# Designed miniproteins, single chains, continued (3): the designs that were tried, part 87

Each design is a single chain, and the fold is of that chain. pLDDT is the mean over its residues in the fold that is shown.

## One batch from the design tools (miniprotein)

Design m11200
Fold by ESMFold2-Fast:
Structure m11200 (fold): chain A 67 residues (1-67)
Amino acid sequence: MIEEAVRNVEFVARLLLDRGYSPEEVIKRAEEAAKTIADFYGLSPEEKEELIERVKQRAEELAAERA
């Protein structure tokens, strides 16, 4: 489920930002986590791309809010 996966990665991204990780590193880690989650759940290529894009966008938004 894409929405649940996005929420889970968002939660981790917030924790990393709170612990002083750089925005660039957090965005990269969020993208990597989304790829791993998509592969683990056997998502279609289209669903995987959507998950990665949504997670990356959300991580970028969170990082920008912390700037």
Scores: mean pLDDT 79

Design m11201
Fold by ESMFold2-Fast:
Structure m11201 (fold): chain A 69 residues (1-69)
Amino acid sequence: MAEELNKEGKKALEEKDYEKAKELYEKAIELDPKNIEAWQNLAAALAELGKYKEAAEYLDKALAIAEQE
């Protein structure tokens, strides 16, 4: 499920459908909160939407998760 959402999210990013990419990566994170790639790609989609503060917050969360063993 999370892998499917990641694939769809990447396709949405390639198609420049950043709002759809945001929704797909948000769902991926809900299913797998340890998926650092989903956090990073969500931040990328938010930055493309001009939501730089939110993008920075999600990158911070991705770093916190990456530090967990």
Scores: mean pLDDT 80

Design m11202
Fold by ESMFold2-Fast:
Structure m11202 (fold): chain A 63 residues (1-63)
Amino acid sequence: SIEEKILELIDKAVEFANQGKLDEARKYLEEARKLAEKSKNPDVIRRIMAAELLLVGAELEAS
């Protein structure tokens, strides 16, 4: 399903962020966000928001 694809992209974004690969993390999160615009699933939206906050925090620490 489209939700499964979005969750896979979110998982990859989080994994890359945890590895300090912030450019890769941002790329995967942006792809997940674009797909989520076609899905009104609140669980998917919540997960994207959580990953966004995680990535922003990691980017600020790297600055």
Scores: mean pLDDT 83

Design m11203
Fold by ESMFold2-Fast:
Structure m11203 (fold): chain A 62 residues (1-62)
Amino acid sequence: MPKGIVLVADDSELGLKKALELREKEPDALVIMVKPTEEDIAKAKAMLEAMGYEPEILELKS
C-alpha cells in the first residue's frame, strides 16, 4: 500500500522545503502539507485513507 504523509507545518517556507525533500526520498508517497490544526490534520488523514494510502503524520516545529 503506498504511503501518504501528512506534513504539519506552521511555517509554509520550511514546510515546502521539507515536502520537496520527502518527494525526492519517497517518490511513491503522496505528501499533503497542512497547518497545525486538528481539523486539517484529520481531513488530510481521512483523504489519504480514502485514496488507498497509509497515512503517516510528520510534524515540523520551529
Scores: mean pLDDT 80

Design m11204
Fold by ESMFold2-Fast:
Structure m11204 (fold): chain A 50 residues (1-50)
Amino acid sequence: MELDISKMTLEEAEALLRAAPTPEDQERILRLVESKFGPEAAAALRARLA
């Protein structure tokens, strides 16, 4: 994992979301993204995984 905060947090969250074992884990990660990067980022990430 890289120490680049912006790249690590957003890209890492996306990777974790894809690897998440349950829908509940996916929602938790999406809520974290929403809190950190805003609802637009969370919505875009959710759309990519749908």
Scores: mean pLDDT 69

Design m11205
Fold by ESMFold2-Fast:
Structure m11205 (fold): chain A 82 residues (1-82)
Amino acid sequence: SLEERLEEIARRIEELEERSKGSEEEIREALEELEELERELDELLAEALARGDRELARRAALEGARATLLIMRIRLKLRELE
C-alpha cells in the first residue's frame, strides 16, 4: 500500500540521517539515497492527492520537507569539507 511505502521511506530517511554523521563517503552515499527517496516521496504525494487521501498526502509532504532539509544540510557540510 502507499501507506506502507511511506512508512518504509520514513524509516530509511531516519537511517540516512544517522549515516550522515559518519565519514565523507557515508555522507555522499546518504545524499544519493536521499535524493532518490525525495523523488519517490514526490510520486507518492501525487498518487495520494489523485486518490483524495489528504492525510496520506499531508504525511508524504512532511517527510518530503524533512528529506529536502536533510539534503540541504548535507550539501552544506560537504562544501565545508572541501
Scores: mean pLDDT 86

Design m11206
Fold by ESMFold2-Fast:
Structure m11206 (fold): chain A 58 residues (1-58)
Amino acid sequence: MRGEEYLEKAIEAAKKGDGEKAQRYGTLAVIEYLEAGDEKAAKEAAEKVKKALEEAGA
């Protein structure tokens, strides 16, 4: 999967309360963006997953 697809799956998992799946797909999205040389997209992906998990945990 591309980083975009991993990020979408991570956010969906976070919204469903599946923290393990959200973290796994979030990590894969960050790795894909970093391998593509897009450090900004990697950082934004990590922040989006973290925010979604925090909102689900609140």
Scores: mean pLDDT 79

Design m11207
Fold by ESMFold2-Fast:
Structure m11207 (fold): chain A 80 residues (1-80)
Amino acid sequence: MIDELSELEQKILLALYDAGERGLSVAGLAHALGVSQSTASRALRRLEKRGLVERDEETGRYRLTEKGKEAAEELLKKRA
């Protein structure tokens, strides 16, 4: 499951896990990860298609779904 995610997608899940309920904008993720906004946006669309992240239409910020939180917790266990 999580092993099918790219390195960038894994880093996005962990960054959003740290951000919690507030989420992060595309620009915030791009800055945090040292990638272009275009690169971050494409990775977020792939994660959204997988049901791991969702976009808040009012704020434009992305946050983890419940599935995304579970995936981020699995990644944290692999790093521990």
Scores: mean pLDDT 81

Design m11208
Fold by ESMFold2-Fast:
Structure m11208 (fold): chain A 84 residues (1-84)
Amino acid sequence: GESLEKILELLRKAIEAARAGRLEEALKHLREAIKILEKDESLSEEEKQRILDLIEKAAVALVLGDVELALRYLEEAIALLESL
């Protein structure tokens, strides 16, 4: 659906920003992805919570400066979304 495509776009932009060292931009994209995900009515609460947990873990890793860990969580979130 449209919301899932937008979430995937934002997560990919967050990965690009994080790799470039643009941490504030990466965090902005993650916040936008979370807002869209919370409003999505096509996903189960369990699916939504799993994706939210991964995005939140990525955001925490970025704040702590662990870019490699953040990228792993974001790649896992993308893989999960693409499997839905």
Scores: mean pLDDT 88

Design m11209
Fold by ESMFold2-Fast:
Structure m11209 (fold): chain A 67 residues (1-67)
Amino acid sequence: MQEYLDELSRLMREFKSLQPSEEETEEAERIAKKGLQAALAGDEAAVREHLERLRRLVEEVRKKKEE
């Protein structure tokens, strides 16, 4: 559980460093909240799913900044 929470925090920090839009930030926070809720429920599969969704969002924002 703690390992997933630390990874979510790291991804959110990286995401913010990309200076995302308000809408992109809201989406990232929504995903992070769902990941936290899954972690509190002990649903490791759901935590991994939300963590992957957040990673995909970070990559998408990064690509938009490069274009």
Scores: mean pLDDT 78

Design m11210
Fold by ESMFold2-Fast:
Structure m11210 (fold): chain A 71 residues (1-71)
Amino acid sequence: SAEELLNPEELEEAKKLEAELKEWQDSKKAEELEKLAEEYGRNEEDAIELLKKIGAEAALKAIEMMEKLKK
């Protein structure tokens, strides 16, 4: 029951670690997007632009759908 016993400072530090973990997961999605963009012959610039416009998760979804069409 560590979280229940944490001081305010320790709790804040724990929340920072949790936020960093989420950031790491988002970074992983971006890496997958970049790999897929390269596979389709796109530049890194196109991959980043797509990421910014529709978000990492939506961009990955769109590319995955295109990959399904390739069979």
Scores: mean pLDDT 58

Design m11211
Fold by ESMFold2-Fast:
Structure m11211 (fold): chain A 61 residues (1-61)
Amino acid sequence: DEVKKKIEGLLENAKFGYEKAKEYYDEYKKNPSDKGKKKMGDILKKNAEKAKEEAKKLEEE
């Protein structure tokens, strides 16, 4: 089922995005002057949240 595979891919993407965002936030904590690390973490977290929301919509349809 293509829908099931798409949901699995979105959830996997969300998990990966959250893990990568955490890595960037941990780097930012070590060097708070590196605002680029915080921005990258924020972008990855936002993308992960969107992927999770899209997966939820597909499960509800």
Scores: mean pLDDT 81

Design m11212
Fold by ESMFold2-Fast:
Structure m11212 (fold): chain A 75 residues (1-75)
Amino acid sequence: SSIESLRETLELLSETHSMEEVIAAAATYMAALGFSQEDIDRVVKKAREAIKQGASREEVIKLIIDEIEKLLEKR
């Protein structure tokens, strides 16, 4: 439920905000959940690299959510 709420929030933000602001919102959420700075930095780096490679907003949000879900499964 919390990960689905994050996805919805990031999708809504992407309609009116830059992708850097969307990435910052995801990083803030990860920090609030107690993820390590190393894990946050890894997700942020992957998202920024996807943008540089021409990924759509939808693809970048999916990447962020998928990476966070993988990290949650490791816990």
Scores: mean pLDDT 86

Design m11213
Fold by ESMFold2-Fast:
Structure m11213 (fold): chain A 96 residues (1-96)
Amino acid sequence: EREETIRRITELLERARAEGREIYFELEAESVADDTPVRVSFVVSRDGRESRLTVERTAAEVAAAFARAAGREGAEGMAVFMAELGVTPEELEALL
């Protein structure tokens, strides 16, 4: 299930990049303490237009997601990070 989710998100991210879309994420948090709510916004941009998907997780959950994405580059790294935070391929496809 998780491997399939990561694969589908990776395919969507690679397709978006091929179409000239830039994908990045932004973090908003009042503190780095483990229980602090962090808003993670995934942003897709092209030609000055932006689409955004925001999820709220704890700082500890975001740190764990980063750790699981470590050592992976490009679309695969982003896909692992998204999947660990509970982003679905369907949510990402709607963002594109």
Scores: mean pLDDT 80

Design m11214
Fold by ESMFold2-Fast:
Structure m11214 (fold): chain A 81 residues (1-81)
Amino acid sequence: SEIFRRMKEVYEKLSKILDKETALKLALAIGSVLRKPYKPEELTPEEVEMAKKIAEIVGIDFETAKQALSLLRKEEEARAA
């Protein structure tokens, strides 16, 4: 389906700078944020720079990239707890 193709394209672009597991999780987070906006939590300067790189590589808005990273961090914190 078209959605699987788009997610694969995002994943392939992210896998150039991230490991396979992180690239997949982030691709899913980007897809989620595009359907339902997620309010970004406070990001570190390093996370902000990562959001800029993701936005450039994937071709999405910087705001969308920040929301996706915030969602990913929240999900990782929940799994670690």
Scores: mean pLDDT 76

Design m11215
Fold by ESMFold2-Fast:
Structure m11215 (fold): chain A 91 residues (1-91)
Amino acid sequence: SEAAKKAEEYAKKALELAAAGRYEEGLEALRKALAALREGGASREALLKAEEALGIAAIGYGVGKIAGDPAFAARGVQVGAEGVIEAAKEA
């Protein structure tokens, strides 16, 4: 679907942003991916997977920021983005 394609594009942007050390922007891109899935009428199962993935990204970012570990923050966004891509394929 068009919504699934947009969500996958946002999640791929989140991966690029995380690799560039732009974790806050990466997390925002994942929020936009979830919004695209919701607006496109994705299944409850796909939405739940995307929400769980965004939660993992947010926790990883938060812990990395508190611990002063940018690599941990980047890993959180990466794992979250991969989960959103998987959810988009099921949408």
Scores: mean pLDDT 85

Design m11216
Fold by ESMFold2-Fast:
Structure m11216 (fold): chain A 85 residues (1-85)
Amino acid sequence: LREKGEELEKQAKEAEAAGDYITAARLYLQAADVYKQAGDLEKAAELYRRAYELLAEDAARQGDEESAEYYRRLGEGLVKQIRDE
């Protein structure tokens, strides 16, 4: 599980470096799910936060500040939920 999470995280970073924030966010969410299943809630929370930050950045670049704010709040809420689990 950890090796799969690490590989997904690597792919997410490569997509982020290429400017493909949607693909990067999807891969970070997949990596976060793997770490959550492995019981690494701290790492999962970090990756969930990063994924939603990238979705917010993408929305902001399209001029959709309402969606950008929504994604930022959603990520913060999910991180809190994971920590309280």
Scores: mean pLDDT 81

Design m11217
Fold by ESMFold2-Fast:
Structure m11217 (fold): chain A 67 residues (1-67)
Amino acid sequence: EKKKEELEKKAKEYEDMIKSFENGLVATRNQAAADGDAARLQAMEANIQSLIDKYKKKAEEFKKEAE
């Protein structure tokens, strides 16, 4: 049984997804700046940030369970 390692792996998966969303947010900012579409940028930032916050909570939960 490797319950702790399984939980740590889950936490890492969520952390990797968070990094992907953060990179996507940077790309979205760069694209919106090039397009001059501030309203679209604001909406996309809000959606991506909401996902990041949700996944951060999941990663913390799995880390706590692994400890």
Scores: mean pLDDT 76

Design m11218
Fold by ESMFold2-Fast:
Structure m11218 (fold): chain A 70 residues (1-70)
Amino acid sequence: MAEALAKAAEAAEGLDPRAAGDAYLRAGEAYEAEGNLEKAAELYRKAGEAYEKAGDLEKAAEAYARADEL
């Protein structure tokens, strides 16, 4: 499931960066639930980049903060 969310986020990245950010956040949460904190942090950073690209600086900051907590 987590890998499917990450792939969906990557596919959306060029067309809908906000949707890509949302998908990366969900993928990060899924990996965090599995205990894979390294992968979760990586996906939270990707979510932050996607939200920055969308101009959603508030969501970007939240995603980066989640990565920093891991």
Scores: mean pLDDT 79

Design m11219
Fold by ESMFold2-Fast:
Structure m11219 (fold): chain A 80 residues (1-80)
Amino acid sequence: MVKEIIDGYVKQADELEKEGRYSEAGVQYDRAGDLYLLELKDYKEAAELYRRAARLYEKAGDTGSAKESREKAEFAESQA
């Protein structure tokens, strides 16, 4: 089920973040956000996950990915 896949991505992201692997953690949160946006139409949860990904990309020094995730969050918020 989609929810179980999302929970898997979030769990992986949390563990990667604890390991200081911020870019990889951001990718997992982005993937979870994409599933909330596209499959569940849960725009609020999608936006929260994209903003979390953006913060992690900023910690990694990946300003480009951080900007893209913020734009995805703003798009999701506009759909709510």
Scores: mean pLDDT 87

Design m11220
Fold by ESMFold2-Fast:
Structure m11220 (fold): chain A 99 residues (1-99)
Amino acid sequence: GSRALHEGNYEEAIKLYEEEIKKDPNNAVAYTRLALAYLKLGDYEKAIEWAEKAIKIDPNNASAWYVLGLAYEKLGETEKAEEYFQKALEIDPNNPAAR
C-alpha cells in the first residue's frame, strides 16, 4: 500500500531547487526536480512551467519530457501527454516509466 506523504517535504525541496537554480541557471536537472516536486504537490501547471524550462536548457533531458507527459495526463490532456511521452522515449527508448 502507498503511504500518504506530507506536503511539507516537497515545499522544502522546491525551495532548495530554486536556490540551486539561482546559483546555476543552466542546471537542467534542478529544473526537472523542481517540476517533479510540483507534480507531487498536484500543481500540474507549475510542473509544466518548470519542465518546459528544463527542456529549453537541455532538449535531450528525457526526464523533463516525461514530467511534461505526466502533468498533461493529470490535467486530462491525453493527446499532449502521449506526444511528450513519445518524445521522452525517442531520447531514452529504455525508459520503462513512459509505458
Scores: mean pLDDT 79

Design m11221
Fold by ESMFold2-Fast:
Structure m11221 (fold): chain A 72 residues (1-72)
Amino acid sequence: SAEEAAFFQAAGAILRAHGVDTETIGRALVLINKAGGVNATREQIYQALLEAGVPEEVARAAADEIHRLRTA
């Protein structure tokens, strides 16, 4: 859907702004989608980012920003 496409495009942009590399962003978006995509909780997004290899500090900040895309 257009909402899902916009969410993943924005999520990828957030991760890139935090300095996350393209390969890690690809893994992170797949894992976020598996966790529920636009319906994933902040904690599920955070865990997906950690599993993808995003450093803990970046994963916390990015998970908050990505979750806000759906809730703001």
Scores: mean pLDDT 86

Design m11222
Fold by ESMFold2-Fast:
Structure m11222 (fold): chain A 88 residues (1-88)
Amino acid sequence: MLEKPSEEDLKVAREIIDLLNDTSLSPEERLARIKELVDKIKSPLVAQSLLIHAATLLATETDPERQAVYREAIDYIAEKLKELEKKL
């Protein structure tokens, strides 16, 4: 069974969700910050939850620039999830 996520992992997850919805930063700055935070995730459960959330945002987004950010974030989170699952 997967270990319960730490409070730090949950805090990182909340910051990533906030960044996914933040339109005040450039797409490049948002993606760079998201990738930095994703690298800090230790729980596969948190990575999976973020992947589902980002996919849901992509499915309802109509702005091509925001869609590009969500696609890149999804790809990066999916790679992190695969890495974390291999360590189980």
Scores: mean pLDDT 80

Design m11223
Fold by ESMFold2-Fast:
Structure m11223 (fold): chain A 100 residues (1-100)
Amino acid sequence: MLAEKGAEKAEEALRLAEEGRGREAAEKAAEAGALAAKAAEAGEDPEKAAEAGRKAAEAGVAAAKAAAEAGDREATAKGAGAAIAGIGAEQQARIAARRA
């Protein structure tokens, strides 16, 4: 499922961010956010889609922080974008879940 793939990518991004690999973390976090958004749009399991969105948001924040510490402005912006996408995906999934 897209949600499970998104959560897996977010976990990879978090590990890369912890290692100080902010650019790679931002790229993986962006992939995680996109997968979480697609899962929410596809009407996948709302709990799994919301979890994928939340994990993508956490990964995006961590990636942006690691990239900023390295002075990589482009990767910092990408990580921040992934965090926003993840938050949006979580909210979309929770709204869909209210009567599902």
Scores: mean pLDDT 83

Design m11224
Fold by ESMFold2-Fast:
Structure m11224 (fold): chain A 65 residues (1-65)
Amino acid sequence: EEIDFSKLTYEEMKKLAEEIREKNPALKEAVDRILKMIDYAKENGDEKLLEQAKAQLEALYRLVK
């Protein structure tokens, strides 16, 4: 099942990250890092950092599918 990560809202990204963390506790630190990147990008209006965070979240999701 494919998710369009480029169109995820901030809340959808957080929800997906929480789901990955709950199903894969070993990835908690990686997920927490991505969440921090999302928060920083949104606060600073850094679109490139936000895209990087989305790409990392997508990579984790595809890894654990």
Scores: mean pLDDT 79

Design m11225
Fold by ESMFold2-Fast:
Structure m11225 (fold): chain A 78 residues (1-78)
Amino acid sequence: LEKKIEEAEKKGDKKGLAELYLELGKKYAEQGKFEEAIEYYEKAIKIYEELGDKEGVLEAELELGVALLKAAVEKVTA
């Protein structure tokens, strides 16, 4: 995944880079690393905004919202 990010940066593939950041964010969220997941979702949102990709922004924002809710649940004991 990290290798694919480097390759996308090297090619100037901003859309591919945003998609890879979104995937990396999901991978960190699956590991319970919500701070890292949030960081990568924000990076993906930034690139999608620069591209005018409203659908990509919405998808990344939805994933960010889910990660924020899960982070809150993990930090607040029942």
Scores: mean pLDDT 78

Design m11226
Fold by ESMFold2-Fast:
Structure m11226 (fold): chain A 60 residues (1-60)
Amino acid sequence: APVEAAAQAAYDELLPFVSEETARKGAEALRRGEPLSKYVDPEVAQRAFEAALAAHRAAA
C-alpha cells in the first residue's frame, strides 16, 4: 500500500538522525497525516517527508 511504503521510507530516512523510538513515532504520524515537525527538527522532517512522498508515488 502506498501509505505503508511512505511510512517505511520516512522511518529509514529518520533513523540516522533520531532514536529508533522517535523514527517509529514519525512513521506513525505520517500514517495518521500528522506533521513530522512535532517530533523532529523541521529540516529533518522535510527530508523524511520528501522520501515518503517519493515512495508513495512509486507504490501508487
Scores: mean pLDDT 78

Design m11227
Fold by ESMFold2-Fast:
Structure m11227 (fold): chain A 93 residues (1-93)
Amino acid sequence: GEGATPGLQAALEAAVEGVRAAETLEDLNLAIAGALIVIGEDFNVRTGIQSEAEAQRAAAEALAALAAEARDPRVAAALAAAAEAARAGAAAA
């Protein structure tokens, strides 16, 4: 089968680390929201709604916003790493 867009795959892996780190339901909700954003943008690439560069840029911006809202520094760092992975993927596409 076809793999995910590389920047989105790396972003999903980073967001999942945020889910593992979350000790509150508030931070867990932010980490899950980040993972779902990445999945939605991968869906947009697979269906031709967005290019790989557009989807990865959109994911990066949304993930950076979620990182700013996180209270736990580990969850914030995981979401920031996810944003960085998506942004690097957009630049490479």
Scores: mean pLDDT 86

Design m11228
Fold by ESMFold2-Fast:
Structure m11228 (fold): chain A 60 residues (1-60)
Amino acid sequence: MSVLTLTFENEEEAKKLAEILKELDPSLKIEVKGNTLTIESDKSIEELIGLVLRAIGELL
């Protein structure tokens, strides 16, 4: 099990990334608390980072 925590400038940015991540992989356990996003998954940390980078690319 891998856990990745990301801190953003504000809650809206965290929520936007959470929505894209859920769309890319619905199996991810995603929690948003203020400007902090926590992702829990059985995927490797490297695979999780890859998904985050892809989600950021979708925002561009």
Scores: mean pLDDT 81

Design m11229
Fold by ESMFold2-Fast:
Structure m11229 (fold): chain A 86 residues (1-86)
Amino acid sequence: MDPEEFDLEVELALVEIQLAIAKKYFPTLTDEELDDFINWLKKIIERAEELAQRAKELGYEELSTAANQVREDAKKLLDEAEKRKA
């Protein structure tokens, strides 16, 4: 395994785990917790975009596709969180 590919795959797996846990706890969040949650989701989206771009530049097409999927899933959760706050 290429060490660079391995590092990207590990970072992506960690972001996927964080997003899965966030989805589980989202329904239990208070209104005060929503602001911090929205800011956290924006950071997850940025990180997923960076991972997708880096994977694409290095030719790791499957990792780039997976990172883009995480980005889209995080954006959907962000839209739900922002609608709940509004």
Scores: mean pLDDT 84

Design m11230
Fold by ESMFold2-Fast:
Structure m11230 (fold): chain A 80 residues (1-80)
Amino acid sequence: SSEEEGRKRLEKEREAFLAQLREVLARITDPAELAAEVRRLVSEYGAKMIEIQQELGVDSVLLSEELQRFMEAVRAERAA
């Protein structure tokens, strides 16, 4: 289903985002540069979510669930 395909693609993009976030956190020591790179990664992730929604006709419920999963994943990463 489009919902299942949407979930799988969003999960893959979330995993890619978190991997890049870890790399950026390990590499960049300047706070301003770090903030700029994090904003760039968040913007890229948001653009991917919109692209997936447009391509698959994903509804707002799936996007709300993904936002919740994304927030949980970010919190888990920061706790590690």
Scores: mean pLDDT 74

Design m11231
Fold by ESMFold2-Fast:
Structure m11231 (fold): chain A 60 residues (1-60)
Amino acid sequence: MKEEVIKKLEEALEGKLSNEDAVRELQKNKLTDAIKAINEGVAADKIEEGLKKALEIVKK
């Protein structure tokens, strides 16, 4: 489960997966802190940084 979420976030960072699909995977696993990191990145126009922060949160 955690490994699949990590893979989806990495695919989004590589541009191989949509941001929406990555967020959906986080929602399925109730990873609220990671979703918050992505949303903060979007709000600041720094989505790549948000995705990287979400990935670090999921790895813990």
Scores: mean pLDDT 76

Design m11232
Fold by ESMFold2-Fast:
Structure m11232 (fold): chain A 96 residues (1-96)
Amino acid sequence: ELEEAKKLLEEAKKLLEQARAAPDPAERIALAREAIEKAEKAYELAKKVGDKELALEAAKLLLEAAKLLLENATTLEEILDAIAVILRAIGDLLDI
């Protein structure tokens, strides 16, 4: 589980880096959403194994990816989705 959490976090970081570099807003949103899914899974696994440092890193990455979603959101649904992830990431950070 720890090795899986680390792998998911590394994949999420790479996806967020790709999202930041992508010229198309739709591509940025798609990559950021994939990064969020991997970071959320990494957070849950890190928390389960008691690795607070890894959980903190995953929650911070969630916040960064959610901010990128918000910056590229064009619909109310996209804005609300991004805000929901931001609130979840803040909750995760407070729960560590």
Scores: mean pLDDT 84

Design m11233
Fold by ESMFold2-Fast:
Structure m11233 (fold): chain A 92 residues (1-92)
Amino acid sequence: DKVEEAEKLFKEGGQARMEGKYDEAIEKYEKAIKLYESAGVKNPKAYIGLGRAYRLKKEYDKAIEYYEKALEIDPDNEEAKRNLEEAKEEKK
């Protein structure tokens, strides 16, 4: 099941991010997104996770890009809006 595999990778990405393994987190989130997309599913939380990992690496333009992608999927997502605002502020 591609969705089940994507959910597992998404959780592993979250764990890697919490452990400060940002490149591993990015790889896991990107693989999760690819599996979700191949199953016809768009998961805004996976894009938020990817944005957070890039933000923690201080790659603010990439973080902003992925938070904006999350908001394209779910325009009312408060987590994505908050993280986008914080990333724009930190870029200054």
Scores: mean pLDDT 88

Design m11234
Fold by ESMFold2-Fast:
Structure m11234 (fold): chain A 63 residues (1-63)
Amino acid sequence: EPVVELSDDTSPDEVVEGFEALRPAWLRHLMERDGLSPEEAERLLEETIRGLREGQRDYLARR
């Protein structure tokens, strides 16, 4: 299972970059464990990254 080690000091950008760097591992995990097609796994991962980017935008707007 792909893992991203996060700390309280990790920026939202670093979180998103961490997920994007592990994209091949996340796709493989979703396809092998959840039986998703490559297309379905890509879609789910893109939705997850989009959610992280939205959270990043909201966080930056408040700081």
Scores: mean pLDDT 65

Design m11235
Fold by ESMFold2-Fast:
Structure m11235 (fold): chain A 79 residues (1-79)
Amino acid sequence: SAAAARALGTIGDEAAVQPLIKALQDTDPNVRSAAIFALAIIGSKAKPAIPALEKALQDSDEKVRKNARWLLEQLLATK
C-alpha cells in the first residue's frame, strides 16, 4: 500500500531501499509515487534504486515520471 511505502521511508534506513524498489513496480501509481518520496527521505543511501528510477522515467503515470526524474537528479548530484 502507499501507506506501507511511506512508512518504510520514515525509517530512513538503507534496509528499506529494496522493499521500496519493489514498490516502484506496484500496479497502483499512488504506491509508486509514495515509494519515490520514501526513497527521497532516505537520501544518498537510496542510490541502489537508481536503475529502478531510470525505468520509472518511462512509467505510464505522469506524476511518477516527474518525481522519478527529480529524485534521479538529486541522487546523481550527490555522487
Scores: mean pLDDT 78

Design m11236
Fold by ESMFold2-Fast:
Structure m11236 (fold): chain A 71 residues (1-71)
Amino acid sequence: SSAATAAAGAAASAAARAGDDEAAKQHMLNVGRVGYGPFAAFMGAGNAALAARMGLEKGKEAGQQAATDAG
């Protein structure tokens, strides 16, 4: 869902700000997997990477907006 994607992106941004780049990376990867996993399956293997990338970018954008609001 969009709310879950935004929350995961916010968590990734918060982790990055705390200096935990590995945690931030894992959160962003999870956004791509969870947010667009069903869509990737429907589109087939050829589009799985694109769907995951879309999820990661949307999550990162949401996280950056949340970070701006917090600081």
Scores: mean pLDDT 55

